# Designed miniproteins, single chains, part 112

Each design is a single chain, and the fold is of that chain. pLDDT is the mean over its residues in the fold that is shown.

## One batch from the design tools (miniprotein)

Design m3884
Fold by ESMFold2-Fast:
Structure m3884 (fold): chain A 80 residues (1-80)
Amino acid sequence: SLKEEVEKLIKELKEIRDKIYELAKQSTNPVDKERLQRLADFLDGAIREIKRLMEKDPEKAVEFAKEALQWAKEEYERLS
């Protein structure tokens, strides 16, 4: 179902977000810490928007969640 698909995508987004928050917490460089915090905050915003879209347009919520997850994975890979 669309609901199950969105819930899975949100779970994966939260896992990436939490990893980035941990990197921010462990960073001793203020510039890196701010960058990582902003990235994690952006993912929090995306998760909120996905939840909002699920109430109004579940098909668009799935599309947005897939795009957000792809972007998040690419950004996280750049941190490696």
Scores: mean pLDDT 87

Design m3885
Fold by ESMFold2-Fast:
Structure m3885 (fold): chain A 84 residues (1-84)
Amino acid sequence: GAKFQLTVTKADGSTVTLTVSVDDSPAEIRAKLAAEGIELSEAAAQKIVDKMRELEKNGLDQGSLTVTTLKGEKLVITITRIKE
């Protein structure tokens, strides 16, 4: 499946970048983000998966969404399709 780069911008302006696949489950997305110190609900991880699927379905290379961590922090996530 298609690969995407997630750029996660925290409330303090710091960024975390990771690579994900549209084939990744919400649990796998949560595990990757937890390794970077970002704890999401299953529902928030599902929103990321749904956004990747929307981008692939509509032929879009980039999108963004806002999610809230389990600590109540707001994150802006930019999703960019990796073209290889």
Scores: mean pLDDT 84

Design m3886
Fold by ESMFold2-Fast:
Structure m3886 (fold): chain A 67 residues (1-67)
Amino acid sequence: DRETALWLIDQLGKAELSPLEAEMLGGIYKRFRDDAEIQAKVEAVLAKQKDPAAVLPHFERGYNAVP
């Protein structure tokens, strides 16, 4: 649900994303595509990554797994 998504985004934002964590974040981003707050928080986590190019393929996989 939305509360779980917000909690997960907060936890994931505390450190560098692993491949699995990036996939989870991508899935959340797609599932809550109409939620401006969740969209902004996910984008903020991605912006803090030291190597976005390493993260993006996993994020995209998670995004594309959600209808």
Scores: mean pLDDT 84

Design m3887
Fold by ESMFold2-Fast:
Structure m3887 (fold): chain A 61 residues (1-61)
Amino acid sequence: DEVERVREVLRKAEEELPDNTDFIEDMRRFLRYVEESDFPGVQALVAAVSETVYQLELRKR
């Protein structure tokens, strides 16, 4: 569920921030890796990725 949320945020960020495509792709690859595993603390990692994307949006604006 949180993985889907982060995936949506990354997709929106890619549309709005094409200059950061490389970084966003790395995040997507990481999320694909995480969605297959039920790792303890996954929620914290997903939240950190969401914050990073949010900071990228602020940085551009």
Scores: mean pLDDT 63

Design m3888
Fold by ESMFold2-Fast:
Structure m3888 (fold): chain A 100 residues (1-100)
Amino acid sequence: MPSLEELIEEMEKIRKEFEEKYPEMKGLIAALTGIVETAKRILELIKEGKRLPEEEVENLRAWLDMVLANAQALGDADVAAMMTRVAENFYQILDANLAA
């Protein structure tokens, strides 16, 4: 399985590709940027032997589910696929945070 660092690198790559293909989708670009920055913060906390609180993780999962639902509602298969891949990587990072 990929490392947490590799998951974040893939998420950053997808965010850059999304911004290049869909520069007009400012809301989703902002959401992707927030997801990537939060993932980096969680990785730093794990490396320090710390974790994001469970309540904050639950709030992030709920927010991410809403972002995915909004992306899926656009009816664009490429947008849906990219957002789903970022979300899958982010869920793995959130799970790693709770296991730390």
Scores: mean pLDDT 83

Design m3889
Fold by ESMFold2-Fast:
Structure m3889 (fold): chain A 70 residues (1-70)
Amino acid sequence: DELFREVRRLLSEGRIEEATELLLSLPDEVLIPILRRTRAVQYLTDEQLELLKATKSEAVARLIDELRVE
């Protein structure tokens, strides 16, 4: 819940690099709900989305691709 609010705050302030670093630090079980709730994929650059896809699990990579086409 606090992590969700922090990610949303960073994204709303245009602090995209910090938001990406925070997302990269989260385990998949926490990251997946946050990606769904914050719509972070619409705010991050393609470079940052590719970094998340390369660093995290296949499940996270698939979710990012699904959310990008919505």
Scores: mean pLDDT 81

Design m3890
Fold by ESMFold2-Fast:
Structure m3890 (fold): chain A 77 residues (1-77)
Amino acid sequence: IEELLKEAEELIKEAERKFEEIKDKLSDSQAQTLQLALDIARQTLKEAKETGSEELAKEAKENAEKVLELIERAAEE
């Protein structure tokens, strides 16, 4: 569980870093969508940490991976 939480944190930080780098290149709607996705990923991670749920920890990692992929895709377009 700790490993999953750590991986999710690292993925979210990477996604945040890349989002800030590409923010000026995004349309307002793209920026809003990605910001919302980041907020959801952060919220899931917070809940996983508070509850200690293995299921939520897995979900947090999956959400973080998905958010990073969305940001990377937006950076290419």
Scores: mean pLDDT 79

Design m3891
Fold by ESMFold2-Fast:
Structure m3891 (fold): chain A 61 residues (1-61)
Amino acid sequence: SFADVVRAALLAEGVDEAATAEDPVALFLDIRRAAGAAPTVEYKGVEVDVDAVAARVTAGL
């Protein structure tokens, strides 16, 4: 599913497994919103590369 692709992308970029379990798509949108134009955002003490997550999602489709 699309949610599974997004979950795999978030996990690959260091997002905590428990955080991705419920709604990985909503989490990714929240992370993108928080980052705005920035290439990275800190989520629960982890620096997440938002563009890398997006690229992994595109590759996983």
Scores: mean pLDDT 79

Design m3892
Fold by ESMFold2-Fast:
Structure m3892 (fold): chain A 91 residues (1-91)
Amino acid sequence: TADKALQLALQALQLALEGRFDEARKLVDEAKELLKEAPDAAMAWYYVGLALELLGEFEEARKYLEKSLEVAKEKGDVVTALLTESALRGL
């Protein structure tokens, strides 16, 4: 479930970067549902946050990035924590 959430989040980010926003939104919604079952997937929270930012959903992007940071700190994932802090400063 965590791996699938991460894969969908990465694909959603790629689609958003390509300007394929409707397809990106669909995969973001699927990744969000999987994250309810796998809340410890810090990088998946991070990539959903980035995709939401590209979709213009800034308030929701902030929430997902804050959750990514929380989970990353709980797990001692320094790399994900630094990435999410950087993304949050850009919002």
Scores: mean pLDDT 85

Design m3893
Fold by ESMFold2-Fast:
Structure m3893 (fold): chain A 90 residues (1-90)
Amino acid sequence: MEIDEIIEAVEEKVREYVRKHPDPILPTSVEEQVDIYVGYIRDLVENLYKETNGDIDKTIEKLEEMAKKVKDPFLQELLNLVIETIRELK
């Protein structure tokens, strides 16, 4: 599968996850939270893929290292969702 198709599938999973698990304490709408996290994850995956010279397996390894270092449980679960989605589609 092309990287663009993987990124599109990841974006759809992130949108669904954020809409099901919105942070009720944030002074932003659910749709603003969706836009923020989708944009963040898209940029992250694209940048890691470029950094790894198009190596999807190394991109996954870098995402796993980030997930281990993240202290925010929501962001950690979101990164794990991204990792699993990429693994299923590669």
Scores: mean pLDDT 82

Design m3894
Fold by ESMFold2-Fast:
Structure m3894 (fold): chain A 98 residues (1-98)
Amino acid sequence: SALEERLREAIKKLREAGEKHKEDEEKYKIAEAAVKGAEAILNGEGVEEMKKLFEELLKKEGLTEEEVKARSTPDQLQLGLVQIGAAVAAEKELEKLK
């Protein structure tokens, strides 16, 4: 997807910035942390956290465990919002390293 490609491009640029600044411990750590965060979102960790939150809200409304499972799958819009947020965050960290 276009959002996944945007995240992958941001990760590549952050890794390149980290290598450029490897002698600067502070900038290197910023780049490494940003890469790790963006890769976690690509691996679906952001989607899993949204799913857990949605399951908790449905349980609070008195739905059965079976009904919660049926309704807790994140839709494409929710997935897209997590991915775009991660891409924007990664790009913002990259600007700090220029």
Scores: mean pLDDT 72

Design m3895
Fold by ESMFold2-Fast:
Structure m3895 (fold): chain A 57 residues (1-57)
Amino acid sequence: DSSQDEQLYQQFLDSITYRKKYNYSDEEIERLRQYLISQGLSQEEADKIISEFKKFQ
């Protein structure tokens, strides 16, 4: 759902901005990935962002 994807993305931004750790499920990660692609990122760019984020979780 787009509203859930927007909330997930906002949570992701908050985790970056405030340096908070969030325990994301595999489903949430996949939704975030799809949301990033829908915002104009390539699959490679979305995967890179998620991989970088996961290094700090």
Scores: mean pLDDT 72

Design m3896
Fold by ESMFold2-Fast:
Structure m3896 (fold): chain A 98 residues (1-98)
Amino acid sequence: DPTLLQRLFEEVRSMPKDPEALLAHADRLLDQLTEEERIAFLGLVASYALSNLTPEEAVRLLRRLIERYFPDAPLPKDESPVALYNALLEEARRRQAA
């Protein structure tokens, strides 16, 4: 839903650039979303991290998202923000396929 994604994007954009505050807000929203909307929202938060956070902050946030929502997922050996983003998307796709 483009309208839902646009609203979520605007909410994320207005948030403090603090990974802990982002994670807490995401947690509250995820509890209210369907499975498909949760995956879309996680992708949006990951995209925001790549675009708006420093590489170190993006790595920390993306790692926490994977550990929190996909705790059994293998983490990539390359700890770059792009590698962690791709790992998050891959696990989200596996969850949709299951």
Scores: mean pLDDT 70

Design m3897
Fold by ESMFold2-Fast:
Structure m3897 (fold): chain A 97 residues (1-97)
Amino acid sequence: SMEERRKREEEERKKRELRLRLDLDKGVIEVHYAVLKVTNSKVTIVSDGTLVELSADQYRQHQLILLLQQYLEQAKELGLEDFQKEVEQQLQQLKQR
C-alpha cells in the first residue's frame, strides 16, 4: 500500500540520518585521538570507582566502543535491522583486538 511505501521511505531516511551522524561522531573521536597523539597526552576516566589513565589508542578504542553501543541501542529501538547488523559487525571487529 501507499502507507507501507511511506513507512519504508521513512525508515530508509532514518537509517541514512543515523549512518551520517555515526560517521560524524566517529570523526570527532578521530580528531580528539589525533590531538592526544600529537600532544603525547593521556585521558583519565573512572572505571569501577577508580581513576584509570588511558593512552591515546586506549581512549580511541574505549570511545568507539561506547559510541557503537549507543548507536546499536538506537537502531534496535527504531527497528533498523540492516543498520543494527552494520553496527554489530563494527563493534565485533573492535572487540577482537
Scores: mean pLDDT 86

Design m3898
Fold by ESMFold2-Fast:
Structure m3898 (fold): chain A 80 residues (1-80)
Amino acid sequence: GTKEELEELKEKAREHIEKAREAIRQGDFEAAERHLEEAEEYVRKLEEMGADKETVLELRTEIGVQYIELAVARTFPPRP
């Protein structure tokens, strides 16, 4: 992909990661899971289009952290 295409996909991945983080904070676990799945698909597309390994690893790490936060929040639900 072009530099512009890669930046758009990266922005989409980050947008969904941020929405997942906010959904976890609000106790909306279904929305959080949905946004993390969408973020993973954007990261997969980034890797398929030849994005650098550092960018892919950074985004996957952020997604992984949010999955851990989701698991913790599901056990100890946050304030509504």
Scores: mean pLDDT 84

Design m3899
Fold by ESMFold2-Fast:
Structure m3899 (fold): chain A 58 residues (1-58)
Amino acid sequence: SQQLQIGLQQRNLGDQYLQQGNGQLASRYYRLSSIHFRRAGDLSLSQQSLQLADQASQ
Protein backbone atom coordinates (compact mmCIF):
# COMPACT_ATOMS: atom_id res chain seq x y z
CA SER A 1 0.00 0.00 0.00
CA GLN A 2 1.04 3.65 -0.37
CA GLN A 3 1.02 4.04 3.43
CA LEU A 4 3.42 1.10 3.79
CA GLN A 5 5.81 2.63 1.24
CA ILE A 6 5.72 6.04 2.97
CA GLY A 7 6.33 4.35 6.34
CA LEU A 8 9.38 2.53 4.97
CA GLN A 9 10.76 5.77 3.47
CA GLN A 10 10.30 7.60 6.80
CA ARG A 11 11.99 4.74 8.68
CA ASN A 12 14.94 4.84 6.26
CA LEU A 13 15.27 8.60 6.85
CA GLY A 14 15.23 7.96 10.60
CA ASP A 15 18.04 5.40 10.20
CA GLN A 16 20.10 7.90 8.15
CA TYR A 17 19.72 10.66 10.75
CA LEU A 18 20.58 8.22 13.56
CA GLN A 19 23.77 7.20 11.70
CA GLN A 20 24.65 10.91 11.41
CA GLY A 21 24.26 11.31 15.20
CA ASN A 22 20.99 13.27 15.02
CA GLY A 23 18.85 11.28 17.43
CA GLN A 24 16.15 13.99 17.66
CA LEU A 25 15.47 13.98 13.91
CA ALA A 26 15.76 10.17 13.84
CA SER A 27 13.11 9.93 16.58
CA ARG A 28 10.83 12.32 14.66
CA TYR A 29 11.01 10.25 11.47
CA TYR A 30 10.53 6.97 13.37
CA ARG A 31 7.34 8.41 14.94
CA LEU A 32 6.10 9.53 11.49
CA SER A 33 6.90 6.05 10.17
CA SER A 34 4.84 4.42 12.97
CA ILE A 35 1.76 6.49 11.99
CA HIS A 36 2.00 5.37 8.36
CA PHE A 37 2.56 1.71 9.33
CA ARG A 38 -0.52 1.89 11.60
CA ARG A 39 -2.57 3.37 8.72
CA ALA A 40 -1.31 0.51 6.52
CA GLY A 41 -2.59 -1.96 9.17
CA ASP A 42 0.89 -3.19 10.13
CA LEU A 43 0.81 -2.87 13.90
CA SER A 44 4.09 -4.81 14.32
CA LEU A 45 6.08 -2.37 12.15
CA SER A 46 4.32 0.55 13.87
CA GLN A 47 5.34 -0.74 17.33
CA GLN A 48 8.93 -1.39 16.20
CA SER A 49 9.19 2.17 14.84
CA LEU A 50 7.90 3.60 18.15
CA GLN A 51 10.57 1.61 20.03
CA LEU A 52 13.24 2.97 17.66
CA ALA A 53 11.92 6.52 18.26
CA ASP A 54 12.16 6.08 22.05
CA GLN A 55 15.71 4.70 21.78
CA ALA A 56 16.84 7.48 19.39
CA SER A 57 15.53 10.25 21.70
CA GLN A 58 17.60 8.98 24.66
Scores: mean pLDDT 88

Design m3900
Fold by ESMFold2-Fast:
Structure m3900 (fold): chain A 74 residues (1-74)
Amino acid sequence: MTAEQQAQIQQLLAEIQRLGQQYLQETDPARQVALLRRLVDLANQLLSLETDPDVQADIQATIQYLQEQIAKLE
């Protein structure tokens, strides 16, 4: 993994944490869905940069969980 890829991963993790906090504070279902979809997009970007198979599996499980939450709100 390059230093640039590692920096991109750290940036994505910070963004995911920020949006996750926004999601927990959000009460409007339409805005919750928008935040969850953005979290899925960021998690997919993170997955594309990650090379550790254990971390990749954790990210994939998170993406699946987020997609299930979207389905419940729609």
Scores: mean pLDDT 84

Design m3901
Fold by ESMFold2-Fast:
Structure m3901 (fold): chain A 91 residues (1-91)
Amino acid sequence: MKSVEELLEEMEKLMEEIRKLYEELMKDESLSEEEKEKAKKLLLEAEITLGMGLIAYGVGKLINDEEFARKHLEKAIKELEKIKEELEKLK
C-alpha cells in the first residue's frame, strides 16, 4: 500500500507530465482550434483536480486522518490519469 506522501508525489509528477503535454499540444500548428480548446478545458480540469487533492492532503494532516487523505489522493490520481490519456489522444 502506498504512503500518503508517495501518493502526493505521484499526483504532482502526473500533473507535471500533463502540463508538459499541454504545452506541446498548444505549439502544434496541425491541431484545430476545437482540439486546442478541448486541451485547455482538460488542463483546467487537471488543475482543479490537483487543487482538490492538495486540499484533501492538507485537511487529512490537520485532522490526523490518513485514510481521508489517501482516498482523495487516489481519486485525484485516477482522474489525472484519465485527463492525460485524453490529451494524448489529441496527438
Scores: mean pLDDT 86

Design m3902
Fold by ESMFold2-Fast:
Structure m3902 (fold): chain A 70 residues (1-70)
Amino acid sequence: MEEFEKAKEEARKEIEEMARELEELGASGTARQFLEDGLKGLEAAKSAEEVKKVKEGARTFFRMVKESLL
């Protein structure tokens, strides 16, 4: 698998898992918006570096939201 395709697939799975965790915490609206924004970012990414930036942004947002829900 090409580096870019592998990075994109891994980032998509992480974003989907983070969205699922937010939904399980009762933040279904936030989880849906988070998933939509993350997937749009990955779709627009044209390189592994851009995928990495989308993933890091998603992780930062997820951490902040999760901490506010707990």
Scores: mean pLDDT 81

Design m3903
Fold by ESMFold2-Fast:
Structure m3903 (fold): chain A 77 residues (1-77)
Amino acid sequence: VLEEAIKAAPPEFQKVAREYLKAGDRVAALEIAYRVRPDNKELADELIKEYEKLGDTDLANQVKLERERVEAERAAA
């Protein structure tokens, strides 16, 4: 999922995301991939899960709210 999202990102973001993965910073890589594809449910779910593991409840809630808004906008369109 994360690898698929990185491959779909612009080259500049792909490079940065891969550097973070190489360093073991999966959260930073997920943040970059999610910003490129905020409509990707699976990617958002992975990022929320990682933030919750780190205890970053505020960041996890921000991603949840953003995803709910995107889904509501798609349903309204």
Scores: mean pLDDT 75

Design m3904
Fold by ESMFold2-Fast:
Structure m3904 (fold): chain A 67 residues (1-67)
Amino acid sequence: MSEEQKEEMKKEIVEILKKEGVEEETAERIAEMFLEDGSKAAAEMYSLGVSDETVKKIGEIYKKYSK
């Protein structure tokens, strides 16, 4: 994944999490975690009350940029 693709992926993840009511700083941290450990990032999202539907949307974004 290129540096540009990483930034675009993080931006899309942050915007989705902000729409779910997550603070920008926390959303950015979760996006960073997704690049290192998707399972840990998913656990963090669930601990913050992020819906399963939103977690699935973020998983699809990750798939889009991971290839």
Scores: mean pLDDT 78

Design m3905
Fold by ESMFold2-Fast:
Structure m3905 (fold): chain A 83 residues (1-83)
Amino acid sequence: MKASVTITGLSLEFAERLAEKAKEQGAKAEVHTSQGVSVTITGLSKEFAEKLAEEAAKQGATVIIQYDDGSTTIYKNGKKIEL
């Protein structure tokens, strides 16, 4: 299962670190700074996407994971919401 991850509310340094980790797993990752700092990642495994999301959420970030089966998981305010 492949997953796409969108992360918002990080420092630029932390966002770049997460993007590098994703690229090491063969995923595509982009850091955006136009309206605050966000990272978009595509092509992660479900397991790695969830690990990355938990790491970002611990730093106070909002994370949205979209899976290739159409399900979605949101991490917000330290809570995990499965849709």
Scores: mean pLDDT 80

Design m3906
Fold by ESMFold2-Fast:
Structure m3906 (fold): chain A 64 residues (1-64)
Amino acid sequence: PKVQAIEVDGELFIVVQDGDQVVSTRATTEEQIALARQLLEEQERELKERLPVQIELGAKVLAS
């Protein structure tokens, strides 16, 4: 199962995918909002980890 968060029009949703089933839950409680924000931060970290590899490689080439 894959769990992710999505922001639409300022509303937070938690999306769970299990095989062919996709379930989306609107984050309405503070606990759900906190979880959705944490998932969004983790998703941003994964994207930044791909970009820093390219930046670090570029910096190493320029330093050589």
Scores: mean pLDDT 69

Design m3907
Fold by ESMFold2-Fast:
Structure m3907 (fold): chain A 96 residues (1-96)
Amino acid sequence: MEALELARKALEYAERAIELLERAEEALERGDVERARELIFEAEIEIGIALLQIGVAKLLLEKEGRDEEAEKELEEAEKKIEEAERRLRELEERLR
């Protein structure tokens, strides 16, 4: 239960990071570089929180044993984090 709760929160933060990065892309397309940088910074914070929650959830699963629902949520969260990190790198390159 505790690992599942952390996994679900990690997924929520990862999804929020992607939404912030999509808004950053839109801001950059409008020429609003300052707003894009603010949104990127917020996305980096959300990614950091999600990674921390993933780490703790994995430790709990190792200690408490198998939870297929938590494992599935963690896999989805990790996939969303990989997407967010990819989008982040692309946006940072455009701001150089």
Scores: mean pLDDT 85

Design m3908
Fold by ESMFold2-Fast:
Structure m3908 (fold): chain A 93 residues (1-93)
Amino acid sequence: STQEQSQLKAASYLYEIIQKKQPKDLYEFKVVLFEEIKTLTKEKISKITPSKEKFNATIEYLKEKFNLSQENAEKVIKDFAVYLQEKNLYVDD
């Protein structure tokens, strides 16, 4: 589904941020994400390969490092996927 693909893309992008910045807590993660999205373009998002492995790794990082529940970890990804769609940064081509 389009929703599933957008969530895989969003999670895969978040995975790349996590790998580069290694935020220690949810506050630092939000600060890093806020700064990264300032320079975010459709071209940058189009270059992200959606991956189930990266989706699972992002969930695991959010749960283990930030002590989030499964529901809250999934919400982080879903909220970001919605953000990408609303800002017209994600196009399902």
Scores: mean pLDDT 85

Design m3909
Fold by ESMFold2-Fast:
Structure m3909 (fold): chain A 80 residues (1-80)
Amino acid sequence: MKFELYLNGEYVMELELPESMTLGELKEYLADQYGLDPKDIEIYVNGKKADESTKLGELKVGDKVVFKAGDTVIELKKLS
C-alpha cells in the first residue's frame, strides 16, 4: 500500500506499507520515528475517530489517516 506522509502540513515522503498492518501498529511505528508517546496519539480516518484494529488494506484510495499528539499532526494519504 502506498501513502504520502505529511508532518504538520508539510510533505515528507511516500511510504510503502503492508496491507496487513493495523492503524495501531502504524501508530507505534510513527511514534518511534518521531519521538512521540504512542498513548498520546489519537487516530482519525477522514476526520472520524478510528479503530486501532483497522487494517491498512481496508482503507480506500484517497482516504486520509491523521495521527495527533499535542501539537504534532502526522497525515497519511492513501495512493494505492
Scores: mean pLDDT 87

Design m3910
Fold by ESMFold2-Fast:
Structure m3910 (fold): chain A 73 residues (1-73)
Amino acid sequence: SKEKKREAVRYGVAAALLAVADGHPELAQRIIKAVDEGNPEELRKIAEEARSRGLTPVADLVEKAAKIVEEMK
């Protein structure tokens, strides 16, 4: 549903803003692209990478976006 895509975009944008604030604009761009393309596998990889870098809030938000994207197919 477009409603679920909007929710996934909202979590993705929140994660991207936190990534930019922490000095990772490239990571932010990857998050937005993965959400827009509906790629839950890439979002999970991004979340794992963010978590390994100590960006726990970014990882948590990206994981939420990934779950919603997965529900959309």
Scores: mean pLDDT 85

Design m3911
Fold by ESMFold2-Fast:
Structure m3911 (fold): chain A 67 residues (1-67)
Amino acid sequence: MDEAKRHYEKGVELFEQGRLDEAIAHFEEAVRIDPNFVEALKALARTLAAAGDTERAQGLLDGLKEP
């Protein structure tokens, strides 16, 4: 199984539980393993914004706009 996908799925579970810092860690691992994992990048940005880190969230979304 893809390790990036596994971390993404765990991050989603943690996000639903309100465990934002742990969700961020798993989404960061998913992105580290697969930097083109758009769903994990979006989830990381969303979770960072929810945790109050809007600067990092915007930086990730800006990166996704580059072709």
Scores: mean pLDDT 79

Design m3912
Fold by ESMFold2-Fast:
Structure m3912 (fold): chain A 68 residues (1-68)
Amino acid sequence: DTLRAYIEEVLRVGEEQGNEKAVEHARKALELLDAGDREGAALHLTQAVTELGDAGVKALEALQAQQG
């Protein structure tokens, strides 16, 4: 599941940085994904990436390069 992998990577980066807002959004995204709300999960993933800034973008690019 590509969406789950992206959320988990963003959560990992947020935890590493101590960025509580990014961590909260990433955790909410996982909760929504597990509940079947893929749209809500994607929205909260976007918010988590926004909170991380450049680090979030780089993390997703690295994951895309490894999977594509």
Scores: mean pLDDT 81

Design m3913
Fold by ESMFold2-Fast:
Structure m3913 (fold): chain A 61 residues (1-61)
Amino acid sequence: LDSLIQKEQQSLNLLNSKINQLKKLYEQTKDVSIELKYLVFQIMSNSTQFIIDRLQAKKAK
């Protein structure tokens, strides 16, 4: 479980980095395509966090 949690945390950190970059690009360009990419990565980040939370809860039992 620890290895899986660590892997997912690394993925979450990468996704959050990409989200921050896309947000800055959107603020500069107001491009709808960039906004859509931002939303997709945000959904992926939320899903990864959900997986981490469930793995941590399972470990805590």
Scores: mean pLDDT 80

Design m3914
Fold by ESMFold2-Fast:
Structure m3914 (fold): chain A 90 residues (1-90)
Amino acid sequence: APRRRLDAEQLAAALESIREIVEAVKQGVPEEDVKRGLERFVEFALAHVAPEDLPALAEELREVAEELEKLGKEELAELAREAAERLLAL
């Protein structure tokens, strides 16, 4: 299977990519593009990341969901929470 442990650099990069969702929304990137990016991220993580590293990614997605909700982006916040739940369902 292609699923593997993330090293410290890869984990940091993945967490940074998740945090970039909030910045993209603040910069006015279309919600549709943000949704697609989030979907691709979840599919990639479920296919390639070891289960032991998924909780860290899920926690960051929940933090992002809280920030998106504060920005009034309720649909994106819900998708981020659903993404976190999908990562933890393994």
Scores: mean pLDDT 80

Design m3915
Fold by ESMFold2-Fast:
Structure m3915 (fold): chain A 61 residues (1-61)
Amino acid sequence: SADARAAVRGANAGLKAIEEGKTPEEASQVARDEALKNGASPETIEAAARSVRGAAEMAGK
């Protein structure tokens, strides 16, 4: 569940970055950094980054 909390925090930070006008790549990096900061496993960090990148690409830039 610590991993789940870190994933949610990472995803939320990345989605906020998209709302602030950052690119999908920049937003995915924000998600990765926030997940890492919150103690996420490597797998969870990459999953959060991929989710944010996908959301940015699908939701319109």
Scores: mean pLDDT 81

Design m3916
Fold by ESMFold2-Fast:
Structure m3916 (fold): chain A 52 residues (1-52)
Amino acid sequence: MSISKLKGKKIKSIEKVGGGPMSVTYKITFEDGSSELLTVPTMLVPYVLKQI
């Protein structure tokens, strides 16, 4: 799934569910009750969080 699709939905919560020194996995929960997993390189985390 693309970041642009996530930006089009209203986000209820973002939770860090996994990761290590090289990457982080977030669970994004939307107000409609749906959720998606997003894995990003550690360096890109600030950019991704600004998009969602």
Scores: mean pLDDT 68

Design m3917
Fold by ESMFold2-Fast:
Structure m3917 (fold): chain A 113 residues (1-113)
Amino acid sequence: SEGIKNLRYVAEKVLEMAEKLGLPEEEIQLLRDTFDEVIKEVEKNPDDILVRMKLAFTLASAAELLAKKAGATPEQIEKIRQVAVNIADAAVKGDSEKTKQYVEELEKLLKEA
């Protein structure tokens, strides 16, 4: 599905950002495994509200981890978390253009941190 394709794209981009920020290999592997598991759950139960909530929380938590590594302020972290939730929503809905735009916004916010 387009939603699953979008989520795989998002996961790869977040992992690239983590590598550029110098996260330890162990943390990058945990992020990869977590994304793989959540994406499988979404693929099996795409309309399950708890699965969608788990996806949003997973992306928000990953974005917070990257923001903290980048040296973001509390205000920047909150904005970064909001963008991550927007990524999850756009991706699951199959909005590939908005997914790409929000991922680019996340990259910019992390560079500004």
Scores: mean pLDDT 89

Design m3918
Fold by ESMFold2-Fast:
Structure m3918 (fold): chain A 83 residues (1-83)
Amino acid sequence: MSFTFQPAKTERERALQEAMRIARVLADYGKPDLMDRVVRRFFRLVLEDKVPVEEALKEAVREIAKELGIPESEVREKLKAYE
Protein backbone atom coordinates (compact mmCIF):
# COMPACT_ATOMS: atom_id res chain seq x y z
CA MET A 1 0.00 0.00 0.00
CA SER A 2 1.08 3.58 -0.66
CA PHE A 3 -0.10 6.86 0.85
CA THR A 4 0.66 10.42 -0.17
CA PHE A 5 0.79 11.99 3.30
CA GLN A 6 2.38 11.00 6.61
CA PRO A 7 1.46 13.54 9.34
CA ALA A 8 4.21 14.56 11.75
CA LYS A 9 3.27 14.29 15.41
CA THR A 10 2.61 17.59 17.16
CA GLU A 11 4.60 18.49 20.30
CA ARG A 12 1.47 17.71 22.38
CA GLU A 13 0.98 14.31 20.70
CA ARG A 14 4.69 13.51 21.23
CA ALA A 15 4.37 14.53 24.90
CA LEU A 16 1.37 12.21 25.39
CA GLN A 17 3.19 9.30 23.66
CA GLU A 18 6.36 9.75 25.75
CA ALA A 19 4.36 10.14 29.00
CA MET A 20 2.54 6.86 28.24
CA ARG A 21 5.87 5.11 27.63
CA ILE A 22 7.32 6.49 30.89
CA ALA A 23 4.20 5.33 32.78
CA ARG A 24 4.46 1.84 31.22
CA VAL A 25 8.15 1.44 32.14
CA LEU A 26 7.56 2.54 35.75
CA ALA A 27 4.46 0.32 36.04
CA ASP A 28 6.65 -2.63 34.96
CA TYR A 29 9.07 -1.70 37.79
CA GLY A 30 6.16 -1.59 40.27
CA LYS A 31 6.79 2.06 41.23
CA PRO A 32 3.37 3.80 41.10
CA ASP A 33 4.44 6.75 43.31
CA LEU A 34 7.46 7.44 41.11
CA MET A 35 5.28 7.02 37.99
CA ASP A 36 2.78 9.64 39.22
CA ARG A 37 5.55 12.10 40.18
CA VAL A 38 7.60 11.71 36.97
CA VAL A 39 4.59 11.81 34.59
CA ARG A 40 3.08 14.90 36.29
CA ARG A 41 6.42 16.74 36.19
CA PHE A 42 6.95 15.75 32.52
CA PHE A 43 3.53 17.14 31.48
CA ARG A 44 4.09 20.34 33.49
CA LEU A 45 7.48 20.92 31.82
CA VAL A 46 6.14 20.36 28.27
CA LEU A 47 2.61 21.82 28.44
CA GLU A 48 2.94 24.61 31.06
CA ASP A 49 6.66 25.54 31.10
CA LYS A 50 7.05 25.00 27.29
CA VAL A 51 10.19 22.88 27.67
CA PRO A 52 10.93 20.83 24.50
CA VAL A 53 9.76 17.19 24.73
CA GLU A 54 13.37 16.00 24.19
CA GLU A 55 14.68 18.00 27.21
CA ALA A 56 11.74 17.00 29.45
CA LEU A 57 12.36 13.36 28.46
CA LYS A 58 16.06 13.65 29.43
CA GLU A 59 15.02 14.95 32.88
CA ALA A 60 12.53 12.07 33.31
CA VAL A 61 15.21 9.51 32.31
CA ARG A 62 17.68 11.01 34.80
CA GLU A 63 15.14 10.96 37.65
CA ILE A 64 14.08 7.35 36.92
CA ALA A 65 17.72 6.18 36.65
CA LYS A 66 18.62 7.87 39.95
CA GLU A 67 15.57 6.54 41.83
CA LEU A 68 16.00 2.95 40.55
CA GLY A 69 19.82 2.94 40.79
CA ILE A 70 20.25 1.89 37.14
CA PRO A 71 22.06 3.49 34.16
CA GLU A 72 20.22 6.07 32.02
CA SER A 73 20.99 3.83 29.00
CA GLU A 74 18.89 1.01 30.54
CA VAL A 75 15.94 3.40 31.07
CA ARG A 76 16.24 4.53 27.42
CA GLU A 77 16.26 0.89 26.21
CA LYS A 78 13.12 0.16 28.27
CA LEU A 79 11.37 3.19 26.72
CA LYS A 80 12.37 2.04 23.21
CA ALA A 81 10.70 -1.35 23.90
CA TYR A 82 7.34 0.49 24.03
CA GLU A 83 7.94 2.39 20.77
Scores: mean pLDDT 76

Design m3919
Fold by ESMFold2-Fast:
Structure m3919 (fold): chain A 65 residues (1-65)
Amino acid sequence: MKEIDEAVVDLVVGTLKTLGIAEGRLEGDTLHVTIKAEDKKEAEQAKALVKKAAEIAGLKVVFHD
């Protein structure tokens, strides 16, 4: 269960990092995500995707713009 949850978060955060949209860092049970997208719509979509992945993984999420 933990391995699959971590893989989902890694896939989502890694993809967003590759696209230059966001960066993520896991600290304890909290995922810290920095949004780099200048477009508000892209930023909102990235936040929604990260939130969903964090819910699946049972992690807290904090966004930094």
Scores: mean pLDDT 75

